# Designs tried in a protein design run: designed miniproteins, single chains. Part 21

Each design is a single chain, and the fold is of that chain. pLDDT is the mean over its residues in the fold that is shown.

## One batch from the design tools (miniprotein)

Design m699
Fold by ESMFold2-Fast:
Structure m699 (fold): chain A 95 residues (1-95)
Amino acid sequence: MEEEKIREAAKKGLKLLIEQFPDVIKPEDLVALAGYLIQLLKEEDPEEFLKRLENAIKNMDKKYLGEQFLEAAKANYPKMDEETKKLAEEIVKEL
């Protein structure tokens, strides 16, 4: 199943978030953020998701967007399945 597409899109989205929100996102948050991105990418087309994320970054308050993503990621991480957590760890290792 489209695991490679989800992995590459999550990695690209994670790099984008790190580059745009360096004051909000810390190294210890990367696995939770990667896991959250994987969950979101399972719900819609990865290319459409990335376009929507890039558009949000351009048009919204950057601090607010970054803080919302981080809070959602941290809240959802304990509830993630083991496969999602494992994939998130692999993505972070490849950064």
Scores: mean pLDDT 77

Design m700
Fold by ESMFold2-Fast:
Structure m700 (fold): chain A 108 residues (1-108)
Amino acid sequence: DELKELEEKAKEYLGKAVEYLEKLREYAKKTKEAAKKGDVKKAEEYYKKAEEYAKEGYKYLDEALEYAAKLTPEKAAQVRAGADVLRKEIDKLLKETKKAADELKAKA
């Protein structure tokens, strides 16, 4: 079943996006902890990793949406809803992490 294979690929790429979102959460936390300690160098290094993980997360969301476009409208809508939630979470974490790093750099 070609549609089943496309659905499985869409779910696989959403799963990869979740994996990179969790790596982003880890490095967002490390950036904030380094910022609280006044460690500019570590905050910048951890923020750079957070940006890299966010980029990979966005890439896998785009892949999931490409497969979703080939599904039935109902199944495509489900994948798009999941992708939208994940994208908003990546955006939020990246923005908060950047703010913490930028505020620390301004204090130095």
Scores: mean pLDDT 88

Design m701
Fold by ESMFold2-Fast:
Structure m701 (fold): chain A 60 residues (1-60)
Amino acid sequence: SGEQQALQQKVDQILQKLRDTLLRTSQSPQQQQEVDKLVKELEPQIRKAVQARAAAERAS
């Protein structure tokens, strides 16, 4: 649905901002790999948070 596409777009935007912020403090290829792992691990949790907030906004 359109909601699912909007949710994915918002999640991707948040993940991109997180990656960019973390990469600014990452000065080695090893640290960049760790950033990739962290972002992938956080994706499901961020998706749940975005979904919950979207539901709250619709209820308000």
Scores: mean pLDDT 78

Design m702
Fold by ESMFold2-Fast:
Structure m702 (fold): chain A 62 residues (1-62)
Amino acid sequence: SQAQIAALQAQIAAARAQLAAEVAALRNAPKDTKAIAKEIGRVLRAIGDIFELELQLRKLQS
């Protein structure tokens, strides 16, 4: 439905904003292996979230 498409587009926009925030956090992380590893994990999770939402959107538009 159009409402589901609009909702997914809004979620994708929010997820992309979250990825930008996590990338900024990684860039500004202290030179500490533990802190860097944590932020890398957050970036990878954000990328996965965007991919999943994009797949759901494509399925609804097909």
Scores: mean pLDDT 85

Design m703
Fold by ESMFold2-Fast:
Structure m703 (fold): chain A 80 residues (1-80)
Amino acid sequence: SMSDLLDRIDELLSTLTPEQQQALLQGYRDALGTLVWTGNLEKAIDVVDQTGERLLSLGADPDLVEELRRLLVQLLRMLS
């Protein structure tokens, strides 16, 4: 469910540094904005992928970034 998805995202978010949390939240806002304004899910997913690259550059664990990417893509698909 969306509730279970959001709970898992919140759990993972709490393991990130404040700088990584800010980058993830900004990236998610940008991805949602892209989906709302363009109606293009693939463009919104591209924003999520760019956010993942940013998290990696900030020292986030690659396995955690891949899980967050998948959860955010699932959330975007549920909203589209």
Scores: mean pLDDT 87

Design m704
Fold by ESMFold2-Fast:
Structure m704 (fold): chain A 58 residues (1-58)
Amino acid sequence: MDPRVVDFALGVLRELARRGRPSRFRDLDELTEAVAPLFDRYDSPEDFVERDGHLVEW
């Protein structure tokens, strides 16, 4: 997996945790795979969670 996508997924997990919202995916690998086609559409992981966090939250 591209390290940039992994860093993005880690940022998404941190932002979800900050907001008190758990990820619907069981592990980081599943989340990374889910956000891979989307990461380049957003300025930051925080932007992703603000706009479309419902795609990855439980």
Scores: mean pLDDT 81

Design m705
Fold by ESMFold2-Fast:
Structure m705 (fold): chain A 100 residues (1-100)
Amino acid sequence: MPENVPKELAEEMVEIEIKALKEVIKELRELKEKLKKGEKLDEEKVVSKLTAAEILIVSARFAIEAGRAAGVDKEKLEELEKLVKEVEELIKEIKKLLEE
């Protein structure tokens, strides 16, 4: 647990991750819709986007733990946790579409 992160820094980390995940969700939703329509996408670019999203989930989970330890607002932490789960589900759905 990152017990020694200052609250101000932890709040900034949570806010940065919320903004980043919202943008990634938009990109992954567009990617999912294109795959559903049978568009031929560059597989390397798709894999790169999924890998970047997976790395961002790790970063966001660290921000949640740091924020929780520092006493960041529960509502902000719950928002970030919901966004993480949405990205995880989108990654899973896109991977399934790539295998079909």
Scores: mean pLDDT 84

Design m706
Fold by ESMFold2-Fast:
Structure m706 (fold): chain A 63 residues (1-63)
Amino acid sequence: MTEEEMKAAYDRVVATNRADPSREVPAEEAKLAFEYAIKHALENHPLTPEQRAVLEETLERLK
């Protein structure tokens, strides 16, 4: 799975929730969107060691 595919899933989930927050998002798309957000934060944000550990553990739990 490419980063572009994960970003596309994230963008779709965000757009769907903005249009209708009550609409159910497929679990697989929600997982991909959340995984992209965590990976993006880990790569692009200056995180403390504690914050990084929590995000890495969360990413492992999404597998």
Scores: mean pLDDT 69

Design m707
Fold by ESMFold2-Fast:
Structure m707 (fold): chain A 84 residues (1-84)
Amino acid sequence: MLEEGKRVIEENQEKLKEIEALFEKNKSKLSAEQAKVVAEVIQELKKLIEEAKKNPEDMELLKLTKQVIDLAKGLMEKLVAETS
């Protein structure tokens, strides 16, 4: 269980790094308002991952964290495509 939780947390951390990289690469294409919202979302995702690290046996929390990060990544990719 702990090993599975750690693996899911590591996967979510890598996805968050991808979201941060997309944001930094495309920051100049975003409006000030869009950039602010994305930065706030990234901060909330970091808090969610930190909470999951404290509760690696909470499979429901890990599942929710994965779903939220997957949604955020998809929205960021869509935002980047629309601002190109």
Scores: mean pLDDT 78

Design m708
Fold by ESMFold2-Fast:
Structure m708 (fold): chain A 59 residues (1-59)
Amino acid sequence: MEEKINELKKKIDELRSKALEEVQRLADAGATADEIREVSQKYLDEINKLNEEIKKLKE
């Protein structure tokens, strides 16, 4: 149980890092605010799913 929670937390941290890198790359490439927002929303949705899994494991 604790191992799985730690694994999910690491996955969230990895997704946050990837989101930041991808957003920076898009901004540097002159991407639109809408394109950056779509990419950010995709990562946020994945992070939210992992947070819901953590909540269920804490029950």
Scores: mean pLDDT 82

Design m709
Fold by ESMFold2-Fast:
Structure m709 (fold): chain A 78 residues (1-78)
Amino acid sequence: GALASNDVLKQLPVSILVGLLQLERENTEAISRILDVLSEQTLTSAQVSQLQSIRQHLQADGAPQALLNRVDNIIAAS
């Protein structure tokens, strides 16, 4: 289930999770699960900047607005 896959993602460093977002740009389900884990993490200024760049790429790739809003919420919380 989604919870079990999120448990694997929770074991990864934030830098790796951010890198996975770049690789999974067209997979909305995978991006959603990575964002669920990132929302529970404290991000550095460098990681927030990387996430802002990824957000721009996701928008360019036609990601759903709901997904973009989730990224924006994580950035705002940091």
Scores: mean pLDDT 74

Design m710
Fold by ESMFold2-Fast:
Structure m710 (fold): chain A 88 residues (1-88)
Amino acid sequence: PLIEMIRRGAERDIKFYNELGKKYPEAKPYYQKAADLVKEGADYTIKGLEGSPEEAEEYFKKASELRKQAGEYIDKANKLVEEYEKKK
């Protein structure tokens, strides 16, 4: 079902970013922030899907904003990882 797919997707992404943060300490704060935002965004998407049609628009808007913020932190973290790997 859609909600379960969203939940599992977020859980996989959170685990992945937390593992990357342990491997790349300089990027860890950005990956941790991205993981938090991914979780919150998924929670709002699920609320939109389970809630009333009237509430859905507001929840989906919040989820979209959180997803955008998560992407910005992922980009910052990935840049630090690229800089680290270029030194090897």
Scores: mean pLDDT 86

Design m711
Fold by ESMFold2-Fast:
Structure m711 (fold): chain A 110 residues (1-110)
Amino acid sequence: PDVPVSGVRRGSDGRTFPIPASHSPLSRSEEDIKSYEKYAPIFRKEIPDAERVGAEGNTIYVTVRDDDGNWGLLKATLTPGKPPQISESGKIRPDVRDRFKKAAEQASKE
C-alpha cells in the first residue's frame, strides 16, 4: 500500500515511505522542503506528466510511467559548481530522459 507524505520523501522505486527516526529527519526537513519548493516547479514544468516529484537535500526525484505502464525513477543530484548527476532506474522513455536532463541543467544554474 502507498503511504501518504508531505511530498518531500520518496522511495528509490518511486514509492512513498515513512521517514526513519534514525535519520533525524526533523533537522533536515527544512532543507528538503526548501529544495522541493525551489526545484520541483522546474521539473514539474518540463515533465508535467510526472506521477510523483520529491526532494531530499540537494537531490530531486521524479517518478514516471512509460506507454506500457512501466514505472521509472529519475534522480538528479544538484552540487554547486558541478554539472547535475543523473541516475535512472526502471523504464524511462528517451523523451522523458531528455526533459529531465534539461530540467536538472536549469535547476543547477539557480
Scores: mean pLDDT 69

Design m712
Fold by ESMFold2-Fast:
Structure m712 (fold): chain A 74 residues (1-74)
Amino acid sequence: SDEEIIDEGEKLVLGLIFGKVSLEEVKEFFSTLSPEQAKILVESIEKLLKQQPDLPEEVKKKLEEVRKHLLEII
C-alpha cells in the first residue's frame, strides 16, 4: 500500500539523518517510487527541514540531495 511504502521511505530518511543508511540506499529505494509517492515524500522532507532548522549542514545537504532526486521522479 502507499501508506506502507511512505512509512518505509520516512524510515530511510531518518536512517540517513542518524547515519544508519547510505545516500545510495535511499536513492535506490526512491527510484522505485511512483510520482504520487515521491510527491508525498518531498512534502515530508520539506516539513522536516522546516520543523528542524538546527540540523547539521551535512545532514541538510543529504536531505536536499534526496529531495532533488525525488523531484526528478515527479
Scores: mean pLDDT 83

Design m713
Fold by ESMFold2-Fast:
Structure m713 (fold): chain A 99 residues (1-99)
Amino acid sequence: SEVKKKIEEIFEEEKKKLYEALERMGVDEKIREEVEELIKEMEKELKEEFEKLSKVKKDEEVLEEMKKLITSRMVSILVTAGLEKAARSFEEMLEERKR
């Protein structure tokens, strides 16, 4: 399916942008591993949603809904990674106060 190929291309492009953003943010290896797990979970969810939508919607509608879902999920992962980094910095500040 051409639509499936386009969705896979969008997923890989958005994933690349996500990892570039994480590198710029300077997230540690543990946060990167957590993001990799979230990406694997998202990939499974996207495959299930594609199968479901493909049964009831036209190719153009499937592509647009899948684009929105991919972007929304990638943004959510980025926000989660940023908050996790901020939380760890806050914990380090609290530990310094015990000195």
Scores: mean pLDDT 84

Design m714
Fold by ESMFold2-Fast:
Structure m714 (fold): chain A 86 residues (1-86)
Amino acid sequence: SALLDEALAPLTEAVTEARDTAPADDAAYVAAREAAAERLRRLAEETAATDPRRAELYRATAELLSTGAPEAAERAQALAAELEAA
C-alpha cells in the first residue's frame, strides 16, 4: 500500500540512518522506532483538522511502531486501503 509505505517512511529513514552511522544494536533500533512513532503522532495532530482519516492512519502506524500489536497493523492496513480507494 502506497499510503502505508508513506506512513512507515519515518521508521525506514530512522533505521537506515542508525544502520549507516553506528553499529546496529537493539537499543539504537528501539530508539529509532520511538522517534518515528513520536513524529507520526505529531503529523497526526497537524493533519487531524484537514484530513482526519490520514491522521488516524498516522496514529495507527505510531501505535504499531510502539507496540507491534497485530490489531494496530490491521487498523493501519484497513485505513490505508480505504484512503487509496477514495
Scores: mean pLDDT 73

Design m715
Fold by ESMFold2-Fast:
Structure m715 (fold): chain A 102 residues (1-102)
Amino acid sequence: SLAEKQLRELVRQLAEIAGIEVDENATVEDLARKLYEKGLVSKELYDRAKQAKTLAERFRVLAEIADEMAKKAEENGDEKTARRFRYVAGQARRLALLLERS
């Protein structure tokens, strides 16, 4: 579906901004696992990524990951990278809301 393609594209974009390698079909869970292994995401958020069953839930978790990454980039003085993460977070959040209204 279009929503599944949009989710895969946002996962790819977040991975690229974070400087991590993911497969073309990487899931939100795959992304969260790699970020958790690097100490960039909490175990709680990784567990939520594993438990997400619907597309809306996966978009919501992706938005939270992106928001946390944006905050860390901003704390490190990297405002450019923070803006890129915030863009991904905003897109994921809007798509989650659209799916929840359907």
Scores: mean pLDDT 88

Design m716
Fold by ESMFold2-Fast:
Structure m716 (fold): chain A 100 residues (1-100)
Amino acid sequence: SAALEREIARLDEISALLSRAEAALAAGDYDAARAELRRARALLRQMAAETGDPLYARMAETLDRAIELIETDPLAAEMEIGVVQVALAVRKTVLRRELK
């Protein structure tokens, strides 16, 4: 229970970082967007190591693609960030059901 609550809190933190990255990207602040995505990616890699769940490693790989695309294809970068946001929302729903 406490472990699931900590996992959900970490997913909320990652989601907030991605929202900041999306705002920076929309403003054309590619350095800020990249910094927020790198922070989110680091947390996802930590989650993958702590939980052993390959989902978090796949989310981190998706953010690697987003980071590469920021300046060359910002729309594609935004779409990749969106994919991770949806995956985080689904994972939080699953974890909240395990708390019951």
Scores: mean pLDDT 90

Design m717
Fold by ESMFold2-Fast:
Structure m717 (fold): chain A 87 residues (1-87)
Amino acid sequence: SLVEKARKLIEEAKKTGKPLNMAETNIVLEAIHEDPSLLEEAKDFHIQLSTGHVLPLTEVWKYVYDEHKDPISKKLIEAILSLEPVP
């Protein structure tokens, strides 16, 4: 399931300290939407966008699932969420 895949990615990021890439971030954000308890595990991780910018996952979550604060950030995050995982 998507949630199980996201948990594996969170565990890997926790072990390596590496920021999540764009495809991994998409999986984690979709899984958090389905199971918000994953946010507590994922909140300490950073994501790397396709633009090269690195953002805390907690900030990304605020723009996706709370009231959208920034239309540009919302569009960028929605674009990430629309991406399919690259093989």
Scores: mean pLDDT 63

Design m718
Fold by ESMFold2-Fast:
Structure m718 (fold): chain A 70 residues (1-70)
Amino acid sequence: SASPNPASVGDTVTVTAADPNANLAVVDPDGNGVAAGTGATLSFTATKAGTYRVFESKDGVTTSSTVTVV
């Protein structure tokens, strides 16, 4: 999950992993990587309006979710 979602430009968004040992990565609406880490949470600043993508990867399984920035 991510909060806030939807977010406003300038917000700090906190991503909470479904698996606390997963690898997390976030890309901006233009496909640029903005954050990556391993653990229960990952934070990033929403600098662009649009759809950010969140990737969670654990044991060869990758899932994705989105954060809407307005």
Scores: mean pLDDT 78

Design m719
Fold by ESMFold2-Fast:
Structure m719 (fold): chain A 114 residues (1-114)
Amino acid sequence: SEILERVEKVRDAVRKLAEEAIKKYNFTPKEKEIVDRAFKAVDDVIERLKAGMPVEEVKRYLLTQTTKILIEAILYNLSDKVLRIIQAMAEAVYRALLGEDPEEAIKEAETIIK
């Protein structure tokens, strides 16, 4: 699936950017946990796409999970870098689901995370 390939490419690139940020900014255990949960939500999106779930349902799942994670990060007063990683990942994966160019989505994600 072309959509699946785009989402996997975006996930892998944004995960690498997030791992670099975690090391550079010395994330706390709670910040690492929240970032891990965000990527688990993307992995669940990929599994739903592999199972043949409609893209519209997968999009709603992504938005619901990332919104819940973002709210928790805000309530626990986590660093702006954590919020930016969640935003960058959610936006990049959402753009890939819309059929947008994964390279442009990755470039925008890098700009948000830096």
Scores: mean pLDDT 88

Design m720
Fold by ESMFold2-Fast:
Structure m720 (fold): chain A 85 residues (1-85)
Amino acid sequence: SHMVNEELKKRIEELRKQAEELEERIKKGDTSAYPELLLVRWEIGQLDYILETYKEDGEKAKEMLKLVEENARISREILARRAAG
């Protein structure tokens, strides 16, 4: 649906900005940013694929988006716990 496609585009742009900020941290010597950068790049690739592949199938796009968001959430929780320890 149009609403899902707009949500995907907005999320991709937000993730691209996050990737740029993480890349700048790495350039300045903060190697702790690498795991988050890899996760953000994976998310961008997945959402871009969904946007191009399921643009006419809003229900499948929503299903795939939820799966990507859930996997990213779990991965971020693991990274946060690792960074805190």
Scores: mean pLDDT 86

Design m721
Fold by ESMFold2-Fast:
Formats: sequence, structure tokens, C-alpha cells
Structure m721 (fold): chain A 55 residues (1-55)
Amino acid sequence: MFEALRNFAVAMASEIPAENAEKALADLLANLREQEGLSEEQLAEIRREMLRVLA
């Protein structure tokens, strides 16, 4: 399940316009934390991968 959520988050990040990237990334990570119950370690991994795609 975690790998599917990570892949989904990375795919969503690649569709986000640069001007909205920071807010959208923060909103998505907050949603994953609250709704999907991901650990801080899992959220940090997703954040790193999303930032790599957005760069």
C-alpha cells in the first residue's frame, strides 16, 4: 500500500504547476498524514520523491 501511495503522490507532483507546487505539496502531505495514516518516515520519503520530480 505505501508504495502505491508514494507512486500516486509522485505522479500528482509531476502534474502540479510550479507556482502552486509548495502549497499543493503541503496539502497532499497533510492529507496523507491524516487520511491514510502514514508514519513520519513514510511522509518524509514521499516528500523527498515529490521534491525531486518538482525540481
Scores: mean pLDDT 72

Design m722
Fold by ESMFold2-Fast:
Structure m722 (fold): chain A 75 residues (1-75)
Amino acid sequence: SELERLLEEIRKALENGDLEKAKEILATFVKIASVEQQRELLRHLAKIYSEVKDDPEKAKLAAELIQYASELVSS
């Protein structure tokens, strides 16, 4: 699905330390996403964070992305 494809691109951007690209992908998706898809996105981002929480550098990037996503879906 489109959401799964976007999540894969976000994972790749975070793996490369490219927070700005991850934010751009996420912002583009949120503009066209339904409320249900936005909730699903936040759930998946939380899962990504849990997967990298033991790596301080990756955990920091994932946390920043979650904060950004939360701000976008609240607007």
Scores: mean pLDDT 82

Design m723
Fold by ESMFold2-Fast:
Structure m723 (fold): chain A 95 residues (1-95)
Amino acid sequence: MTEEELRQLVKDTIEQVREFIKKAKEAKKNGKFDRDLVISSTATALVAIGTAIDAELMGKEELAELFRQIAKEIAQEEVDLEKIEELVKQVEALL
Protein backbone atom coordinates (compact mmCIF):
# COMPACT_ATOMS: atom_id res chain seq x y z
CA MET A 1 0.00 0.00 0.00
CA THR A 2 1.24 3.53 -0.84
CA GLU A 3 0.91 6.54 1.52
CA GLU A 4 -1.66 8.05 -0.90
CA GLU A 5 -3.69 4.80 -0.88
CA LEU A 6 -3.62 4.80 2.95
CA ARG A 7 -4.67 8.48 3.01
CA GLN A 8 -7.65 7.70 0.75
CA LEU A 9 -8.59 4.65 2.87
CA VAL A 10 -8.46 6.82 6.03
CA LYS A 11 -10.72 9.45 4.41
CA ASP A 12 -13.21 6.77 3.25
CA THR A 13 -13.24 5.22 6.75
CA ILE A 14 -13.80 8.64 8.40
CA GLU A 15 -16.74 9.24 6.03
CA GLN A 16 -18.28 5.87 7.00
CA VAL A 17 -17.79 6.70 10.72
CA ARG A 18 -19.48 10.10 10.19
CA GLU A 19 -22.42 8.39 8.43
CA PHE A 20 -22.74 6.02 11.41
CA ILE A 21 -22.71 9.02 13.83
CA LYS A 22 -25.50 10.68 11.80
CA LYS A 23 -27.64 7.51 11.85
CA ALA A 24 -27.02 6.99 15.59
CA LYS A 25 -27.96 10.63 16.38
CA GLU A 26 -31.21 10.23 14.39
CA ALA A 27 -31.97 6.96 16.25
CA LYS A 28 -31.37 8.62 19.66
CA LYS A 29 -33.56 11.62 18.73
CA ASN A 30 -36.41 9.30 17.63
CA GLY A 31 -35.92 6.79 20.49
CA LYS A 32 -35.64 3.99 17.91
CA PHE A 33 -32.92 1.37 17.53
CA ASP A 34 -33.37 -0.85 14.49
CA ARG A 35 -31.58 -3.59 12.55
CA ASP A 36 -30.07 -1.08 10.10
CA LEU A 37 -28.32 0.79 12.95
CA VAL A 38 -26.94 -2.52 14.35
CA ILE A 39 -25.67 -3.52 10.88
CA SER A 40 -24.14 -0.05 10.35
CA SER A 41 -22.43 -0.21 13.78
CA THR A 42 -20.93 -3.67 13.08
CA ALA A 43 -19.82 -2.82 9.53
CA THR A 44 -18.27 0.50 10.59
CA ALA A 45 -16.37 -1.08 13.52
CA LEU A 46 -14.97 -3.79 11.18
CA VAL A 47 -13.89 -1.20 8.58
CA ALA A 48 -12.19 0.87 11.33
CA ILE A 49 -10.27 -2.23 12.52
CA GLY A 50 -9.21 -2.97 8.92
CA THR A 51 -7.93 0.60 8.51
CA ALA A 52 -6.05 0.30 11.85
CA ILE A 53 -4.28 -2.86 10.56
CA ASP A 54 -3.27 -1.14 7.29
CA ALA A 55 -2.05 1.96 9.19
CA GLU A 56 0.03 -0.25 11.54
CA LEU A 57 1.58 -2.11 8.57
CA MET A 58 2.55 1.29 7.11
CA GLY A 59 4.23 2.31 10.40
CA LYS A 60 1.48 4.84 11.25
CA GLU A 61 1.00 3.68 14.85
CA GLU A 62 -0.90 6.82 16.05
CA LEU A 63 -3.43 6.40 13.21
CA ALA A 64 -3.72 2.67 13.98
CA GLU A 65 -4.41 3.31 17.70
CA LEU A 66 -7.03 6.01 16.94
CA PHE A 67 -8.93 3.65 14.59
CA ARG A 68 -8.75 0.85 17.21
CA GLN A 69 -10.28 3.30 19.73
CA ILE A 70 -12.98 4.36 17.21
CA ALA A 71 -13.90 0.68 16.62
CA LYS A 72 -14.00 0.00 20.38
CA GLU A 73 -16.27 3.02 21.04
CA ILE A 74 -18.64 2.08 18.18
CA ALA A 75 -18.90 -1.47 19.62
CA GLN A 76 -20.02 -0.25 23.09
CA GLU A 77 -23.60 -0.98 24.22
CA GLU A 78 -23.96 2.72 25.14
CA VAL A 79 -22.21 4.54 22.28
CA ASP A 80 -20.50 7.84 23.19
CA LEU A 81 -20.93 9.73 19.92
CA GLU A 82 -19.08 12.85 21.17
CA LYS A 83 -16.01 10.72 21.97
CA ILE A 84 -16.12 9.15 18.48
CA GLU A 85 -16.36 12.66 16.92
CA GLU A 86 -13.30 13.76 18.96
CA LEU A 87 -11.34 10.67 17.82
CA VAL A 88 -12.27 11.45 14.18
CA LYS A 89 -10.95 15.03 14.64
CA GLN A 90 -7.68 13.59 16.00
CA VAL A 91 -7.37 11.35 12.89
CA GLU A 92 -8.04 14.35 10.58
CA ALA A 93 -5.28 16.32 12.37
CA LEU A 94 -2.76 13.59 11.39
CA LEU A 95 -3.61 13.78 7.63
Scores: mean pLDDT 83

Design m724
Fold by ESMFold2-Fast:
Structure m724 (fold): chain A 65 residues (1-65)
Amino acid sequence: SAEELAARVVEAYKALSGEEALALLKSFPADTAMAIAELLAQGLKGEVDLSPEAVALLERTLAAL
């Protein structure tokens, strides 16, 4: 489910070092990296965006993890 995807991505991201997290974001184009960073920041605060656009970004992030 989209909620399970969001939980998996946030937990995987939390497990990264600062250097690994930065390397992950640098693997994306700047605009996409910014959108992913905002989405992950929201997820770390316990907020989840389950829109189709956010789900697509989460799938791309999980593939890069």
Scores: mean pLDDT 79

Design m725
Fold by ESMFold2-Fast:
Structure m725 (fold): chain A 80 residues (1-80)
Amino acid sequence: SKRQELQKLLDEIDAIIRERGLEPELEERLAEVEKELLAASDTPEKQKELFKKGVEILAKVLIELDPSVEPLMKKIKELA
């Protein structure tokens, strides 16, 4: 399911965040975005727009943190 595939990708992103370390403020923001993405995966009628917005926010923060997240972000975009 999209939710299971998304959870796998978010788990890989969370592993990168743990290795790099983030400011607590950014960690809270990303956790909220991840929560919204998972909720969107259960709501097909709103999924496409919510995925697009969530991915844009994650990409803005995470690509600056570690460019190796780019392939993971691409996979999340493909789930939309």
Scores: mean pLDDT 75

Design m726
Fold by ESMFold2-Fast:
Structure m726 (fold): chain A 78 residues (1-78)
Amino acid sequence: NLAEALQPLKEKYPAIVELLLSANPSDVLAGVQLLKLLPQEDHEKVIPALEVLSKHADPAVAEAAQKALVNIYEKLAE
């Protein structure tokens, strides 16, 4: 559930959470792009949300989330 996965980010990044919960796929895509710009310390908090978004009905959103997950996991493995 995307809303549940976003709860850890809601207090610090309410505007990003609002975009990601939008019915408009272009807003959701913008939210995914903003998640990628968050500080390294918040990266582990975005993983559950990106996992849900990687299965999104919009292919552009799903692809962006999948690429973001790969990038975050690569950095965490170092």
Scores: mean pLDDT 80

Design m727
Fold by ESMFold2-Fast:
Structure m727 (fold): chain A 97 residues (1-97)
Amino acid sequence: PVTGPAPIEAEELLREFEETLRELQRLQEEEGVEVSVEVEQLGEDELLLSFTVRDRRTGTVESGSVRFRVAPEEVDPIIERLEELAKEAGLSFTVRR
């Protein structure tokens, strides 16, 4: 119950990413931007999720990243689910291990 570097629940993480991916899909479809999503495994229990958004009209690039600690056994299921969600949203997805 203490806010620290504790593992996040996989279901909570996936809900937040699903909402984020839906917004990124909307931006790609409606605003004319190119979106790429990357997930990098930094350790047995640590993931880095990165987003790059490029405006097709201006060429402006914006990037963001977020680090998560998850249970080691949840890493592969989370990566697989993120890939599925990104594909459903029509976004480019890359995994680095």
Scores: mean pLDDT 74

Design m728
Fold by ESMFold2-Fast:
Structure m728 (fold): chain A 71 residues (1-71)
Amino acid sequence: KPLSFEEILKKLKEETGADKVYLFPLSNGTPALIAEKKTKDKTEYYVWNGLSSGPPVKVKSLEEALKAAEA
């Protein structure tokens, strides 16, 4: 019923165009995915926790990504 990690990874790549994706374990034991996209001027991060029905959330830093993942 929940999306597989492979499906979540494909969705992140398709929606964000991310260069890298990190699997981050949350304190409650659920994994969150943090997508990293490098541009010429900035590195963009996107957070997707697999439990949300919405699209990945764009954030400005890895620290913000970690906070968003735990929210």
Scores: mean pLDDT 68

Design m729
Fold by ESMFold2-Fast:
Structure m729 (fold): chain A 99 residues (1-99)
Amino acid sequence: SVLDLTILLAEITILLSGIYYEISLTFKDNPELKAQLLKQLDQIQQDFHTNPDKAIQKVKELIAQIEKLDIPEDKKKQLIEQYQRLIETIKRYKELLES
């Protein structure tokens, strides 16, 4: 339904904003990495509406990148959990568009 679509779009926007905030805090002392990660989030935001599979693949690549970073384990887990929620929400959005 239009209502379900609107709710999923709002959920994706909220998740992206939350991830943006956490990246900005976690990488405040590494401006180059911060800029790179935020640029990747911008690409996900641009792609998810028109190509949700591409957006999901990019989120998975970000998870793999975050897992390799030397950051506190609690921050790593928090970011990965937010990215996993983003994947699931984009999948629901894709399914609703295809129904």
Scores: mean pLDDT 86

Design m730
Fold by ESMFold2-Fast:
Structure m730 (fold): chain A 100 residues (1-100)
Amino acid sequence: SLEDILKELLELIRETKNKVENAKSQDEIQKIIDDFFKRVTPLLLQAFKELSKKDPMKATIFSFYFLSQMSEMYLAAKNGDKEALLKTLDEMEEFIEEKL
């Protein structure tokens, strides 16, 4: 269900946030974010497919939102900006919680 996918996405965001908070180097941050992108992509595609069946406009907004957030995370990881990464993860966590 969409709810189950959103719960998995929320758990992944929380796990990633904890890993970033405990990261001690830029290389460690980069590995954490690379793993996050690998794991989040299939979940986002599943969420998009389920949302598209109910409301194509909401699915489109959801897709653009996460594309924007992932872009911010990519830049923050490249810059070693741990604070920007945590802020983006917090914003994504809140966004998903509001949909549950």
Scores: mean pLDDT 88

Design m731
Fold by ESMFold2-Fast:
Structure m731 (fold): chain A 99 residues (1-99)
Amino acid sequence: SRLEEEIELGVLAVAVAVTAVVLKKEGRSEEADRLLDLMDEAIAAAEAGDWEAAAAHLRELAEALRELAERYAAEGDEEMAAFLRALAERVEARARELE
């Protein structure tokens, strides 16, 4: 249902916002701002009824999260890397539901 899709996008937006707060505390403000911008673009597209554009922005967000996960893994932070990969999978699953 559309309401269910809107609620799940809201849940993802909160998860991304919390992730961005953690990233900014760690000095990764540029990466944090990119995640926020991509999520905002997905929400704006969804509000405009452009579900294809919303899905495209969510796929870009999932890719950005995976790239960031690899950086954390390279630095030895496997816990943060696993969290970011799990979030990326959830974002990509949402993109698939939007077609």
Scores: mean pLDDT 87

Design m732
Fold by ESMFold2-Fast:
Structure m732 (fold): chain A 89 residues (1-89)
Amino acid sequence: SAEEIKERAYERVLGLARKAAEAGLADKLRELAEELRELAERAEDPREAELARRLAELTERIAEAVERGDWERVEEAAREMAELIAEYL
């Protein structure tokens, strides 16, 4: 179901954010966000461009929250990313 996909995606995103925090790799999350933004700019399909742009924004929010140790904000962004992934499938 969409809810099962969303929950699995949430757990994976949150797990990656925690590992990035433990390893001090928030800069790598920022690099990923920048790559996703570049993909959005190159996308010919407006729907793909919008998806990539939203993923970039959420990845950047996770990176910023990880840098601040703001886990409530990390969980919020991870939840939004999981919802987006579940909608796209």
Scores: mean pLDDT 83

